# Ledger of designs, part 34: designed miniproteins, single chains, continued (5)

Each design is a single chain, and the fold is of that chain. pLDDT is the mean over its residues in the fold that is shown.

## One batch from the design tools (miniprotein)

Design m17154
Fold by ESMFold2-Fast:
Structure m17154 (fold): chain A 74 residues (1-74)
Amino acid sequence: SSMEKEQAQKEAEELLEWARRKAEESREEGRRLREEGRKNPEKRKELEFMGEASEGVGDLAEAVARTVAKNLLK
């Protein structure tokens, strides 16, 4: 029914907004880790890699949320 479709749309929007916030948090943490790596030569390689991985987790979270949202809107 159209009502079920409207509810699915709201749930999809809420999921995408949640994932967007989580992705922002992960990307911000990634940037912070990469900056710390630039300031600390001894841990540079490790912190830069951890920062890149954290940013990647954010990207993955958004991709997964988009797929789930698409399935909810079927």
Scores: mean pLDDT 83

Design m17155
Fold by ESMFold2-Fast:
Structure m17155 (fold): chain A 77 residues (1-77)
Amino acid sequence: MDMYVAMIRQVVRAMVRRGGRAAARVLADGLVAGLSPAAIARRTGFPVSTVTLLQNLARQAGLTNQQVADMVRAAAA
């Protein structure tokens, strides 16, 4: 669990750095809403592959979309 959480945190930080805080907040909202990777990618400008990677890491870590969204919001604060 700790290893996957660390990987998710690193991916989230990279996404905030490259896409900016506004796009990261839209990502968090899309995750909470249960949107598909393609739908989140369209709204944020993030690559579908990056959103899919984040969701796969969350699944491996046993994290909910809400928990991942909270990590994204923390990194975007």
Scores: mean pLDDT 85

Design m17156
Fold by ESMFold2-Fast:
Order: sequence, then structure tokens, then C-alpha cells
Structure m17156 (fold): chain A 64 residues (1-64)
Amino acid sequence: GADDGRLGIELARQGKGEEALLLGTVAGTKGEYVLGGQAIGLGYEVLGDTERAARARAFADTFA
């Protein structure tokens, strides 16, 4: 849920991109697309995958 997405965003800010991707994905499976997509986007950014980061952010913005 939202807590998984928020934790994912925080882990991405700490440079933990893979953990942010995992928590963002879990948030998405629970229907939290905004925070989940933001966590996934930040996670990919930390890992250097700017293309997937941009797509995840665009998806999150659709539900904001």
C-alpha cells in the first residue's frame, strides 16, 4: 500500500535503488499506483535506467 511506496521513495533517496523497486512494485500490486510508480521511478534513476524511470513517473502521473 501507500506505506510501501513511501518507504520505497525513502530508500531510493538513500541510494538503495533495488530495494526501492521492490517496495514500489509491492505498492503497485496493492493498488497504490502513484507512490508505487514514484518509488519505481526513483529506484530506476538510482540504478541509472533513465528510460524506465521516465516511464514509471509518467505512469504515476496518470493517477495523480
Scores: mean pLDDT 80

Design m17157
Fold by ESMFold2-Fast:
Structure m17157 (fold): chain A 81 residues (1-81)
Amino acid sequence: SFEEEVEKLAEETKKKIEEILKDKSLSKQQQDNEIRRVLHEYAGKFQELADKHNVPQEEAIRLAREKMKEIEKLIEELKKE
């Protein structure tokens, strides 16, 4: 289902971001650049899934924003000591 594919995509995205933020060999600028790239890939893949499942644009945008808030919260928590 669309929801299952979105959940899998969100989990994969969160894992990639966690790995980036835990990588102490990367500078803060390098971490920020890698996170930006991962989030761009996430947005594109999310849109492909919405199109594949014929999800209305407004519904897709709402769900995408909700999942993005979850990802942003994870980023903030991982950046805190």
Scores: mean pLDDT 81

Design m17158
Fold by ESMFold2-Fast:
Structure m17158 (fold): chain A 66 residues (1-66)
Amino acid sequence: LSEHAIEVLEALVNYILEQGVTKERIKALQDAFAILRKLVTPEEQPQLKALEERVRKKIEEALKKK
């Protein structure tokens, strides 16, 4: 993945964490990652999957703290 794409995705995640983690925002983020997985090259798939897993853990931690 380009550095630009990673920065944009991390900015979106930070926005969700700051504004409030809701089921609707989590679903929208999951849908966005699903679309990106179809658009990125096979060589970029592992990097996108790793970023998605990292984001998932951040959201789970935020939900645990409420």
Scores: mean pLDDT 74

Design m17159
Fold by ESMFold2-Fast:
Structure m17159 (fold): chain A 61 residues (1-61)
Amino acid sequence: SPLDQMRALLDQRGLSPEQRALWLESTRRLVEALARGDEERAAEIVAETQRRVDELARQRR
């Protein structure tokens, strides 16, 4: 499920504070989409969050 995918993302070791903040904000949006029964939007939010977490890891600064 989208919630299980988001939990798996949080369980990744070595998440930065920026990645955790992104996860929290994205999870709030996901919960709203699920409350409305919008499965397509929920899937898009999960996919976008995964991509953005990966992008932050690449940037590392």
Scores: mean pLDDT 77

Design m17160
Fold by ESMFold2-Fast:
Structure m17160 (fold): chain A 72 residues (1-72)
Amino acid sequence: DVEERIRRLAEEARRALEEGDRLLAQGDVLGGIGQRLRAIGLVTEAYLLAKKAGKPELGREAAEIAGLNAKI
């Protein structure tokens, strides 16, 4: 199920952003940036899957779930 894969990618991206924010707050700038880049990669994969499935709105929802639209 493509929707389930997209949801899992979005949830992983959200957790990566949360971890990134925690690391940045602790002064681990490289670790924080690394987690943010990981989140972007996961959301990009979700967008590609959504586009391939003919459901581009799922990619937008994945970015919203990950919280990227609130920070970028």
Scores: mean pLDDT 78

Design m17161
Fold by ESMFold2-Fast:
Structure m17161 (fold): chain A 63 residues (1-63)
Amino acid sequence: SSDQVTEVMSRIVQLIKEGDQEMAELYRLALGNDEAARKRLAERLGVDVSTVTRMVELIRKAG
């Protein structure tokens, strides 16, 4: 669902804004095709890795 991707994006932005340096690093790596970073990001957010993959695909499609 696109709604789930939007919720995940909002949580990532909020955590980075609050100074979560690990979250910022994982987000950048996930956008760069790092599968391990995508799995760790999904685990930290409590979502399926497929949700993170779909988020990355939507970001790439928008760019």
Scores: mean pLDDT 83

Design m17162
Fold by ESMFold2-Fast:
Structure m17162 (fold): chain A 92 residues (1-92)
Amino acid sequence: TTLYSVIADKDFEGSLEVSLLTEDDSEPRTSLNEVPKIEAGMFTGISFTLATGQKHQIGLNGEFTELHSDAAGEDRKIPFSSGFVLREITRA
């Protein structure tokens, strides 16, 4: 199982919409989250867990990226142009 944490890449305050779509899902699972005023590099308070070895699409404020969780489990940083970084932590 792989844990993903949403980190701010720049100072942020406001609504963060998170959408998760696994390859077997017919529609994204979407949540709207209020983020308090935070500085660049700070954790938004938003994290989620995805199955390792599956293809997922992750949306932050309507910007989608495709992730394939690697079973070898290197800690990755996935940048979003919207000003967030998704940090991957693989749990054995």
Scores: mean pLDDT 76

Design m17163
Fold by ESMFold2-Fast:
Order: C-alpha cells, then structure tokens, then sequence
Structure m17163 (fold): chain A 58 residues (1-58)
C-alpha cells in the first residue's frame, strides 16, 4: 500500500511530459492511438479524460 502511493505519484510525474506527445497524436486525428498510449503510461480513465480537456485547450 505504501508502494501504491509511490506508484501514483510517479505516474503523475510521468504524465506531465507525455502530454506534449499525446497532443501531437490528437491533433493528427489519432485519438485511438492517443488513448492506447495513455493506457500504456498507466493512466486511469479519469486521468485520460482530464488530459483530453487540457490537450483540447492547447
């Protein structure tokens, strides 16, 4: 459970730099590939949806 908290924090940190890569995927119309990449990065459904809103603003 201590490891669970650490994994959550690590995942959040990894999400920050990846948003640029995912923005490129989404702008090219590769929404499905962007979703797969988010899942591969270990993001939850909530994180994926929140991230899409951020990318849409960009």
Amino acid sequence: LEEELDAFADRAIRTAPRHLRLAVRIQRGDYEEALAEMKRAGLSDEEIEEFKKVVDEI
Scores: mean pLDDT 60

Design m17164
Fold by ESMFold2-Fast:
Structure m17164 (fold): chain A 82 residues (1-82)
Amino acid sequence: MKIKFTEFGQKINLNDIKPEDELVISKELADKLGLEDGMEVTLAFDENNNLIGIYNDEVPEVDPITGAKVASTKKVKVKIEE
């Protein structure tokens, strides 16, 4: 399955993510997040399985922007869709 990330604030649930899934993202959003096609990123989720961050390297224990504790993580590959 491919996870489509089309805008900021989009709710992505942990249960919809499988280990082999790709994060499909527009070029505009990829440029804003500093992501490139084929890059491996870590998705961080809170205790309610809500996506709280996308990280290219080390995942913090607490998200510095929201203050939410990272409860789980999933690694996915980025696929840029135009």
Scores: mean pLDDT 66

Design m17165
Fold by ESMFold2-Fast:
Structure m17165 (fold): chain A 90 residues (1-90)
Amino acid sequence: SSEEEKRKVEAAIELMEKWIENLEKLANDPRLSEEQKEEIKKLLEKAKEILRELKENKDNKEKVDKLLKQAQEIAEQAGDIHLKSVEELK
């Protein structure tokens, strides 16, 4: 793959690491219900799995493309939780 493609994968990994950090903080927020925390923990588990696979397969374009699509799906699910939590933290 090109240097540009490698940079995009690295940027996606960094972004996912930030999502994971934010979700970990939310999972431990005492203001959230146990049900909300459990849902966040499930998304966190999936995000960590995708991140691990991205790091293991960063040179495989087809696998990277599939993993990035899965990451987007999880990000969409986490987006509502993150946005709601930001509103609650204001």
Scores: mean pLDDT 75

Design m17166
Fold by ESMFold2-Fast:
Formats: C-alpha cells, sequence, structure tokens
Structure m17166 (fold): chain A 83 residues (1-83)
C-alpha cells in the first residue's frame, strides 16, 4: 500500500516537476486515477469497490480524507527521495 502510493506520487512529481506543491501533486494523482471528482465531496465519503479498483493501495470503505492523507505523506516522502 505505502510503496504503491509512493510510486504514484513519484510519477506525479515527474509530470508536474519538483517545484510543485504537495497539494498539486496529490490532486494530480487523484486526477490521473479518476478520483478528481471526489475532491469536492465531504472527507468522510467512503470509496466504493469501483473506486478501489481504479486506485492501487485503496480498499473498499476507505474515506476520501484518509486517501488524501496517505497521498500527502507519500508526496512528502517522494520529494525527499527524488531530490
Amino acid sequence: RDEITLKLAKEALKKLGPDASNRDVVFEVMKKTGLEDMGDKPLNTQLTSEDAKKFPGVEVGDTIGGVMHRLAQAVKKAKEEEK
């Protein structure tokens, strides 16, 4: 799970560049995985089985807020490792 989210964060960083904000990288990953529409929903919104299939490292019943939190941590780590 953690390694998969880190790889997604590194790919988004390569596309946006190292100067991109952590938030921009998180949203780029969500956009690439088809979860961009979830950004406007409450953070306690649960992900469906279809959402979990689109996003590696996410399970059915995870909340959008939980996914964003995990991505933010992965982005922070990716920036430190990709320097």
Scores: mean pLDDT 70

Design m17167
Fold by ESMFold2-Fast:
Structure m17167 (fold): chain A 102 residues (1-102)
Amino acid sequence: SMMKLRIEIEEDAAMFVLRRWTETTEFDRELEEIARAAPSDLGRDAVLALGFVGRKLGLEEEGLRAAREVLEYAKENPDDEEGILKLTEEKIEELKKLAEEK
């Protein structure tokens, strides 16, 4: 189930970036720059997933901030796939809670 969920998140994140390429905003450019700086495929997909969630919740600035935090963790811990996934999941839950408060 976790592997299937990961693949679905990766596909959705990639499609989010591709769809926004034709309608680029400052958010899309910043998210692309963060994703491009990632040291691993998992790190890049985690960044894109947080951007996708942030946009869907109307929390673009908070989503970018979370993406930058995951990027820094991934840069310091490039082989810690479990840590990257856990941090990404925690940041997604934080964004969901913020959306419920607004």
Scores: mean pLDDT 77

Design m17168
Fold by ESMFold2-Fast:
Structure m17168 (fold): chain A 98 residues (1-98)
Amino acid sequence: MRAVLKAKLRAIAAEVVGATPEEADLDAVVDSLLANATPEELAALANSPSLLEFAVLVLRIQASREHPTKAEALAILEEAEANSRNIKEYAEIISRLG
């Protein structure tokens, strides 16, 4: 589970931003997801067919739990999506979920 979540977060950062996040930042986001998500939500994250679906599900999980670690997950996803080709659309989605 942990390795799959880290790989997907890294892929989002690489694909939409062209950046590689630090291992510590990835670990913090994964720890947040493991603490906040149900087993069904974790399975959905691991089996998400697209990076966009994965990102939206992460944001929904974080938004529903109101945890201090929410900021770390949102910051990584917002930074990744803010530099994408569809920056305005993704920024609107993030704003509505966060």
Scores: mean pLDDT 62

Design m17169
Fold by ESMFold2-Fast:
Structure m17169 (fold): chain A 57 residues (1-57)
Amino acid sequence: ALNCSDYAALLDILEKGDAQQRSNALVLLGYDAENPANPKKVASAKQALQQKLAQCP
C-alpha cells in the first residue's frame, strides 16, 4: 500500500515529470496504462493525491 511519502512523490512526478514519468505514476495509482498520459486523468490523479495528502500528518 502507498504511504504519505509515496503520495507526495507521485504528486511531484505528476506536476514536474515528463510524459513517461506521468504515465508510470498513473499506473502506480491504479489508472490504465497510457503513453502519453491523458491530461484529464493526470489532473484527476493530482486532485486525489492532494486530498490524500491533506489527511496526512
Scores: mean pLDDT 76

Design m17170
Fold by ESMFold2-Fast:
Structure m17170 (fold): chain A 69 residues (1-69)
Amino acid sequence: SSAEEQEALRQALRLVAQGKYKEAAKIIHQVAGRPLSVAEANSIATFFANTLGDKKAGDELKKELLKLS
């Protein structure tokens, strides 16, 4: 549901802000329920980088998302 997706997004954002990229990537992967494409991983990482104002955090999140693909 959208409410479950919003809660997962809030949790993932908190984890990325704490430098817990692997844990954040696992939550994103669980919500997706399928392997993510490189383009989807890029889009998600860019969203997180822009939301947090932290390009390095986005790059680290992308690495972890691609490992789960």
Scores: mean pLDDT 84

Design m17171
Fold by ESMFold2-Fast:
Structure m17171 (fold): chain A 117 residues (1-117)
Amino acid sequence: SRIARMTDGFIERLRAAKSPEEALAIAEQFVQRLYVMLLIAKNDPRTTKEDELALLRDIAASERRIGDTLDDLARQWGDPRLQRYGDMFRDLSDRLGRAKSIDEAIDAFQEVVSQML
């Protein structure tokens, strides 16, 4: 999966991060990349319902992996912001795993991002 390869790259970057601030910035870049992918799929008339559901499942799995990595870093550095971000990624993973459409996924992203500000 293209999303799985992208996720592997972000996990490598997170594990190589030199500070909690760098890890948070990497996690935010990952959210931005996923949001762009959802917008592209939404606006592509070739996207089938099967493609949509497969994309949502791949994104949900990827968000769980990033959340787990952020939890590992939170324990390593003792930074509660990383734990909060990990919790948010797991919540988003659960919501996208249950989502029936890209629109539901976009709504979930917007709600989670508003809580980060």
Scores: mean pLDDT 87

Design m17172
Fold by ESMFold2-Fast:
Structure m17172 (fold): chain A 65 residues (1-65)
Amino acid sequence: SAMDTLLASVEAGVRKVGELLGMSEDQVEKLIAKLREAFAANDDLTEAMKEAGKIVRDAIKEWTG
């Protein structure tokens, strides 16, 4: 589905950014778990993407901050 495809793309992007920032596998997997929960909680694609964007932005601020 479009939702599954977008989640997979976001997960791949998060893994790549985590690698570039030197984040541990555990830190990256915790972020991915939050993203999976956000996508599972939202049946609307636009709302799922808004929530995912907030989660990723907040994680990057925490990691770089």
Scores: mean pLDDT 80

Design m17173
Fold by ESMFold2-Fast:
Structure m17173 (fold): chain A 101 residues (1-101)
Amino acid sequence: ERTLQLAREHDEKSYKEFLEKVKKEMEELAQRAVDSGPAGLEEAKKFYEELKKQLDDYVARAAGNPAGAARVKAFADEVKSLIEETLKRGEEEYAARQAAA
């Protein structure tokens, strides 16, 4: 009971720090994708695929607690949305620069 509550609080704080770190890394990868072209985009896509696998595993491990599983899934969906939006923005900016050349 108390152990589960502490684990949830620790997990939530760690997850927020993880989201902030992922957002920064994705913004940096998107910038490199624009600057280096297709090679940077491929690097960003590989990072996303690995992260997606980690998020899916995290959601699966939380399945033993329905309330916790729902929260973890919501966070995972938010991270996936941020990554997809950031990758799309990087691809669009790169395409725009190429079209303007």
Scores: mean pLDDT 68

Design m17174
Fold by ESMFold2-Fast:
Structure m17174 (fold): chain A 77 residues (1-77)
Amino acid sequence: MDVKATITLQYPDGTVRIEQATLSGVKDREEAIKRAAELAKKKGKENGASRVSVGLEDGTVVIYDNETGKVTVVPRD
C-alpha cells in the first residue's frame, strides 16, 4: 500500500518546515512506521534539522531527535 506522510522539520534556529511525502510499497502498518523512521533520519541528517516528525494518515507520529539519534513512536489517539 502507499501511505501519505506529513514531515515536520524543526531547525536549531526555531524555523519549522512542513513537507508531504508518500511511503510507496508499504506492506503493513509496522513497515509504514519503520519506513517513516528511516525517512525521518534521512531528512534530519540531510537538512541539519534538530528534530523531524513524520505523521502518518492513521494518526501515528514517528519522531526522530537528530541530536540524540533517538526514535520515538506516538500511537494514534
Scores: mean pLDDT 80

Design m17175
Fold by ESMFold2-Fast:
Structure m17175 (fold): chain A 73 residues (1-73)
Amino acid sequence: SPVFRQLTPEELAALRAEIDKLLEGQKKNKDNPEKVQEISAKIIGLILRLVGDGAFDEAREAVKKANEVDKEL
């Protein structure tokens, strides 16, 4: 069955850029656990939005990037 994609290419690119910006924010705030957790919650919300809109490859990429950043925290 086809996965219905509701995000435009522009919206998808914007969500990916926002996730990348938030991941860099976690690295910059690694000495502040409260801030890291706040940013993590935002990243999870954006990944869930990608999954909900059928952007599974982009969601998978975001999870891999988040796991790489988590290893540096």
Scores: mean pLDDT 80

Design m17176
Fold by ESMFold2-Fast:
Structure m17176 (fold): chain A 94 residues (1-94)
Amino acid sequence: MLEELEFDSLEEAIRETALNGARQAATGEVKITRTKEAGEFIGVGRRLTEGEEQEWEVTVYDESGKEVARATVRVRRTPDGLEVSIVEFEEVAP
């Protein structure tokens, strides 16, 4: 039960961090605070590649500043907008 809620919250934080960074054309570290019903997460993303298909490394921290997840996210620029896909997802631990 906790694993399922935590997983959904972490995925949202990861996706939102990469998407916001890509929309802002950020080339460095982007900090996003994500709050969901079950908790608060801080996503930190860094762009790894440039072009129409960007790879982002995202690290998620909990409210205490502990690393809880790491992911590689692909953000593709299309004529209809930005497409976001989580390529790799790893929970650091609980």
Scores: mean pLDDT 67

Design m17177
Fold by ESMFold2-Fast:
Structure m17177 (fold): chain A 68 residues (1-68)
Amino acid sequence: SNKDKLLELAEYLLSSPDLRAQYVGRFLLHEVKNDEFLSKEQVIALIETYLGDSPLAKELIAKAEELF
């Protein structure tokens, strides 16, 4: 389900030592708690917004592509 995908990605993001990744992870957990649904495109846009063109952003986008 979309909720399970968001939760798995949120847990992955929250395990990162990067504070920007942790922020996106907390945002996704909040959306899951509120039963909100985010598309793959919306999730990728969030990662790009907060992490930019960094190598970490590319890794996290690849994880989102794998899950969605």
Scores: mean pLDDT 84

Design m17178
Fold by ESMFold2-Fast:
Structure m17178 (fold): chain A 100 residues (1-100)
Amino acid sequence: SKEEVLELFKKALDEILAIAKEALKGKEEEIEEFERLVEHYKEGFEKLVESDYSLEEIVEQAKSALEEILEYLKEILDPESAAKVEKIVEETIKKLEELV
């Protein structure tokens, strides 16, 4: 369902944020910027699940958003932390694909 996509997406964002906060410890401005980005994605997806978009379209947008977040974090995180984010993204995308 669209609600299950939203729940999986929000859970992935929370797990990714926790990794980023630990990896960026001491860089308060970078943490605050990423927290704002995460909140923006959450609000956007809450609106998408209330829209006329199909389940398949919402799943594709969630996958694209997670891939975009991963590329952003690969540029600012250390390789070990980036690998942890990549694992969450890959596992979440697999679960999202099982909903279609």
Scores: mean pLDDT 88

Design m17179
Fold by ESMFold2-Fast:
Structure m17179 (fold): chain A 79 residues (1-79)
Amino acid sequence: SDATLAAVLQAIYDYLKANPEVLDLPDEEIVEAGLKVAYDYLVNEQGYPEEEAKAWVEKNRELLERAILTIATTLRARA
């Protein structure tokens, strides 16, 4: 749902802002860190079964990858 996507993107933003050392990594590693935050948020905070969390991340992977890099670029510019 759009509400779930918004909550996941907020969790990724909060994580990257709290862990600025991640912003120094190559883009592919920042993406993998952000995707892990999305998965962990769904499982640990939203109570998703692991298989449903994986399926949700896979379904939204292209959008999440673009959003993660946009967030990272924005946070680097404000550093």
Scores: mean pLDDT 88

Design m17180
Fold by ESMFold2-Fast:
Structure m17180 (fold): chain A 76 residues (1-76)
Amino acid sequence: SGREEKVRALFDRAAATSPYFQSLSPAFQEYFRDKVIEESKDIEDVLEAFYNGVLKVSLKFGRDPEAYLKAAAEAA
């Protein structure tokens, strides 16, 4: 499996390269990452898990989900 580790790595790539993720405080970045992993536990495909997690968590943060999804796709 290792899907949690792979989703975590994809988030870390997005956070390293995207100003949208970098605009979050370090504490919020860690929370975002953990919630993306949590929200994607029922999705076996790593990329689909990552995208769905980013969508759900960005909506919960009141953030622009389109901007975060684009950043996520560019990191994948």
Scores: mean pLDDT 79

Design m17181
Fold by ESMFold2-Fast:
Structure m17181 (fold): chain A 90 residues (1-90)
Amino acid sequence: VEELMARGREAFRRGDYEEAIRHYRKAIEEAKTPLQEADALFLLGEVLFAQGRYEEALEYYRRAIELARDVDPLLARMAERKLREVEEEM
């Protein structure tokens, strides 16, 4: 999962959104903990938001919030802030 997350972050930084999406989707699939899954869901939401895919970004931020709520309050707060930001763009 860590390698997939790192490769996804590198692809996103380069603007290779499709490559980032593939790595993050695989990270979600291979996640062994709610925290790993929530982190990957949040980052997938970030890529979709950058692409202007707002409805899909909202869905992934919501899923990240649900998983992060009890395990990483800071991640949940970040995802909630991004959710509001996406709603402002719609």
Scores: mean pLDDT 82

Design m17182
Fold by ESMFold2-Fast:
Structure m17182 (fold): chain A 127 residues (1-127)
Amino acid sequence: SQLVQEALRKVGEAISLLLEAKGMLLEAAKQSSPEVAEILNKAVEEVERAVELLGRAAELLRSGKNLEKAVEYLKRALEETKRALDLVEEAARLEPGSSLIDKALELLRRALELTEQALELARQAVS
């Protein structure tokens, strides 16, 4: 369906943005205090979980099978992306002025929006 195709495109774009954000966060961690580096590394783990869940949702969307399970993976990916965003916002508060952290925040917010849109489209496709 058109809804499934649009959801799949948004999932693919979200994965791309999350992987770019991961690269920014790993580079920022190298330049940060040990405390902030620990928070950024935890954010990377949340990003990796979100990417895995989005990948599982993408497989189900491509097959057109078990779209309710795709919705569940998208909900979980959204939650992991929100956790990553919260951690990176905390890192930005502790070490303001990092261009890498600021760019990662922008990418994470865009990925969050795309994941929310994909979730809405997938829910409509189930009905």
Scores: mean pLDDT 92

Design m17183
Fold by ESMFold2-Fast:
Structure m17183 (fold): chain A 105 residues (1-105)
Amino acid sequence: SVFTNILIRLIEEALKVITDERAIRALKEALELIKKNPDDPKALLQAAELLREAAEHVKNPIERELLLSLAELAEMIANETNNDVPNIVGKVLRIIGLILDLEAE
């Protein structure tokens, strides 16, 4: 899926800017799950759960929002319908903005 490939790239970019060790571990584990089974909705939902769990322990509000937004994107891709494309695009743009905010710090 094009959106799964976009999610993979966004997780790779997030790993360059995130500083919390728990967030880094969750992102790496999520990335491996998605890369191993890129078209499996169960892998996307497991990745989302890992990112949501890590977000609860992250103190930086931008890093937390980035993890939650990546989790939401994974859930949206897993549950994809033709009506979800504008919402998916909006989530991708939000994630890019959060990554740029972290790069500026």
Scores: mean pLDDT 86

Design m17184
Fold by ESMFold2-Fast:
Structure m17184 (fold): chain A 114 residues (1-114)
Amino acid sequence: SAMDQLQAHLQALLEQFEAKLKEIVERVKNGEISPEQGVTLLSAFLIGLLTEFQLLAKQLGIPKAEQQKLLQQFVAQVVEVIQAKAAEVKDSHPEFAKLLEELAAILQRDTEKL
């Protein structure tokens, strides 16, 4: 179904986000990029994923209410992944952990506002 296709795509987007977060964390830990650069790159990547989701949902004719529910679920999963990574790096890279926590808080707030 169209919903099954969209749900499968969201799972693929989450996996892409997790891979990008891991890449960025390694680059920050290695000193290749700053914590601020890392969060900027992660934010830009996430915006790209959200754009892909919205375009596919529109193409598949998914009702706006169902799109909002799936988007809220996806962002909630992204927030959990970011918070887990922030906790993991907090002792070694406290400034990066703080920026990741701030990103998660912004995403939670924006999702609640629709």
Scores: mean pLDDT 88

Design m17185
Fold by ESMFold2-Fast:
Structure m17185 (fold): chain A 100 residues (1-100)
Amino acid sequence: SELEEHTEELLAELFAKNPDMPEEVKEAVRRVLEEVTRRAQELIEQGKITLEQAKEALELVAWTAGHLVTTKRASPEELERRALAAAETLLADLVARGAA
């Protein structure tokens, strides 16, 4: 899907910018973005958010994951927990705005 292709491009860019990122951290980042992509796709199919909003949400989640790894030196577990929590808040806000 276009959303899945966008997610792979975001992952490739993030990993290219952070070549020293450990494999376990790369796997954690991938799991987060894949789960957020899955949730965003479901919300698009339900008509609750647009593809454009989903792409912007994924970009913000990717930035958050990058920040947690590079600036905060988060563990894979902390990265997954904090990035997924941020994604849940962001997606819930988008749905709430669309429901008005």
Scores: mean pLDDT 84

Design m17186
Fold by ESMFold2-Fast:
Structure m17186 (fold): chain A 91 residues (1-91)
Amino acid sequence: MLSELSPEEQERVREMTWILVRGLIAEQLLNQENDLEEFIKQLIEEGTKAGVMDPEEVKEIVEEIKSLSREELEKIIAESRARIAAAIAAQ
C-alpha cells in the first residue's frame, strides 16, 4: 500500500506511473486502437484506486498528447520505454 512507503518512495512510484501512463496513451493514439475513451476511463479508475493520480491530471495529459504529431508521439513512447528500462536495470 502507498501508505507504507516513505514520501520519497511515494513520489518515485508516482513519477514512474506518470511516465508509464504517458507512454501507454501515446501508444493507443499512434496505433489507432479502438476504445481509447474506455482505456482512459480504466486508467483513471485504477490510478484513483491506487492513489497515484487525479482524474483531471489524466485528462490534461490526454489533451496534451492528442495535440502532438506522430513523430512527437513516437518520441514520448521511446522516452517512456527507455526510462522504465533504466529504472528496472538499476535494481
Scores: mean pLDDT 72

Design m17187
Fold by ESMFold2-Fast:
Structure m17187 (fold): chain A 81 residues (1-81)
Amino acid sequence: GPPLRGEWRATGKTSDGSTLEVEGESEGDRFRVRIKVYDPEGNLLEEKRLESDDVVALAEEVQRYLRERGVSEMDVRSRTR
């Protein structure tokens, strides 16, 4: 099928009880990911932005970041509009 523009969001918990949000989007050959970490009180601790034309390399970097923070499960939601 034709390449679709896609957006997805995933939410997880870190080992210390912080909330981690990942937002991914694709436009043509470019992939972008935004990662935000909030403490248990809702304060933003970290924001990381990643962009690549190599989806495998980008996915590996995101997986490493999640693993380093003890995220084992993510609730994934796709936005189709």
Scores: mean pLDDT 74

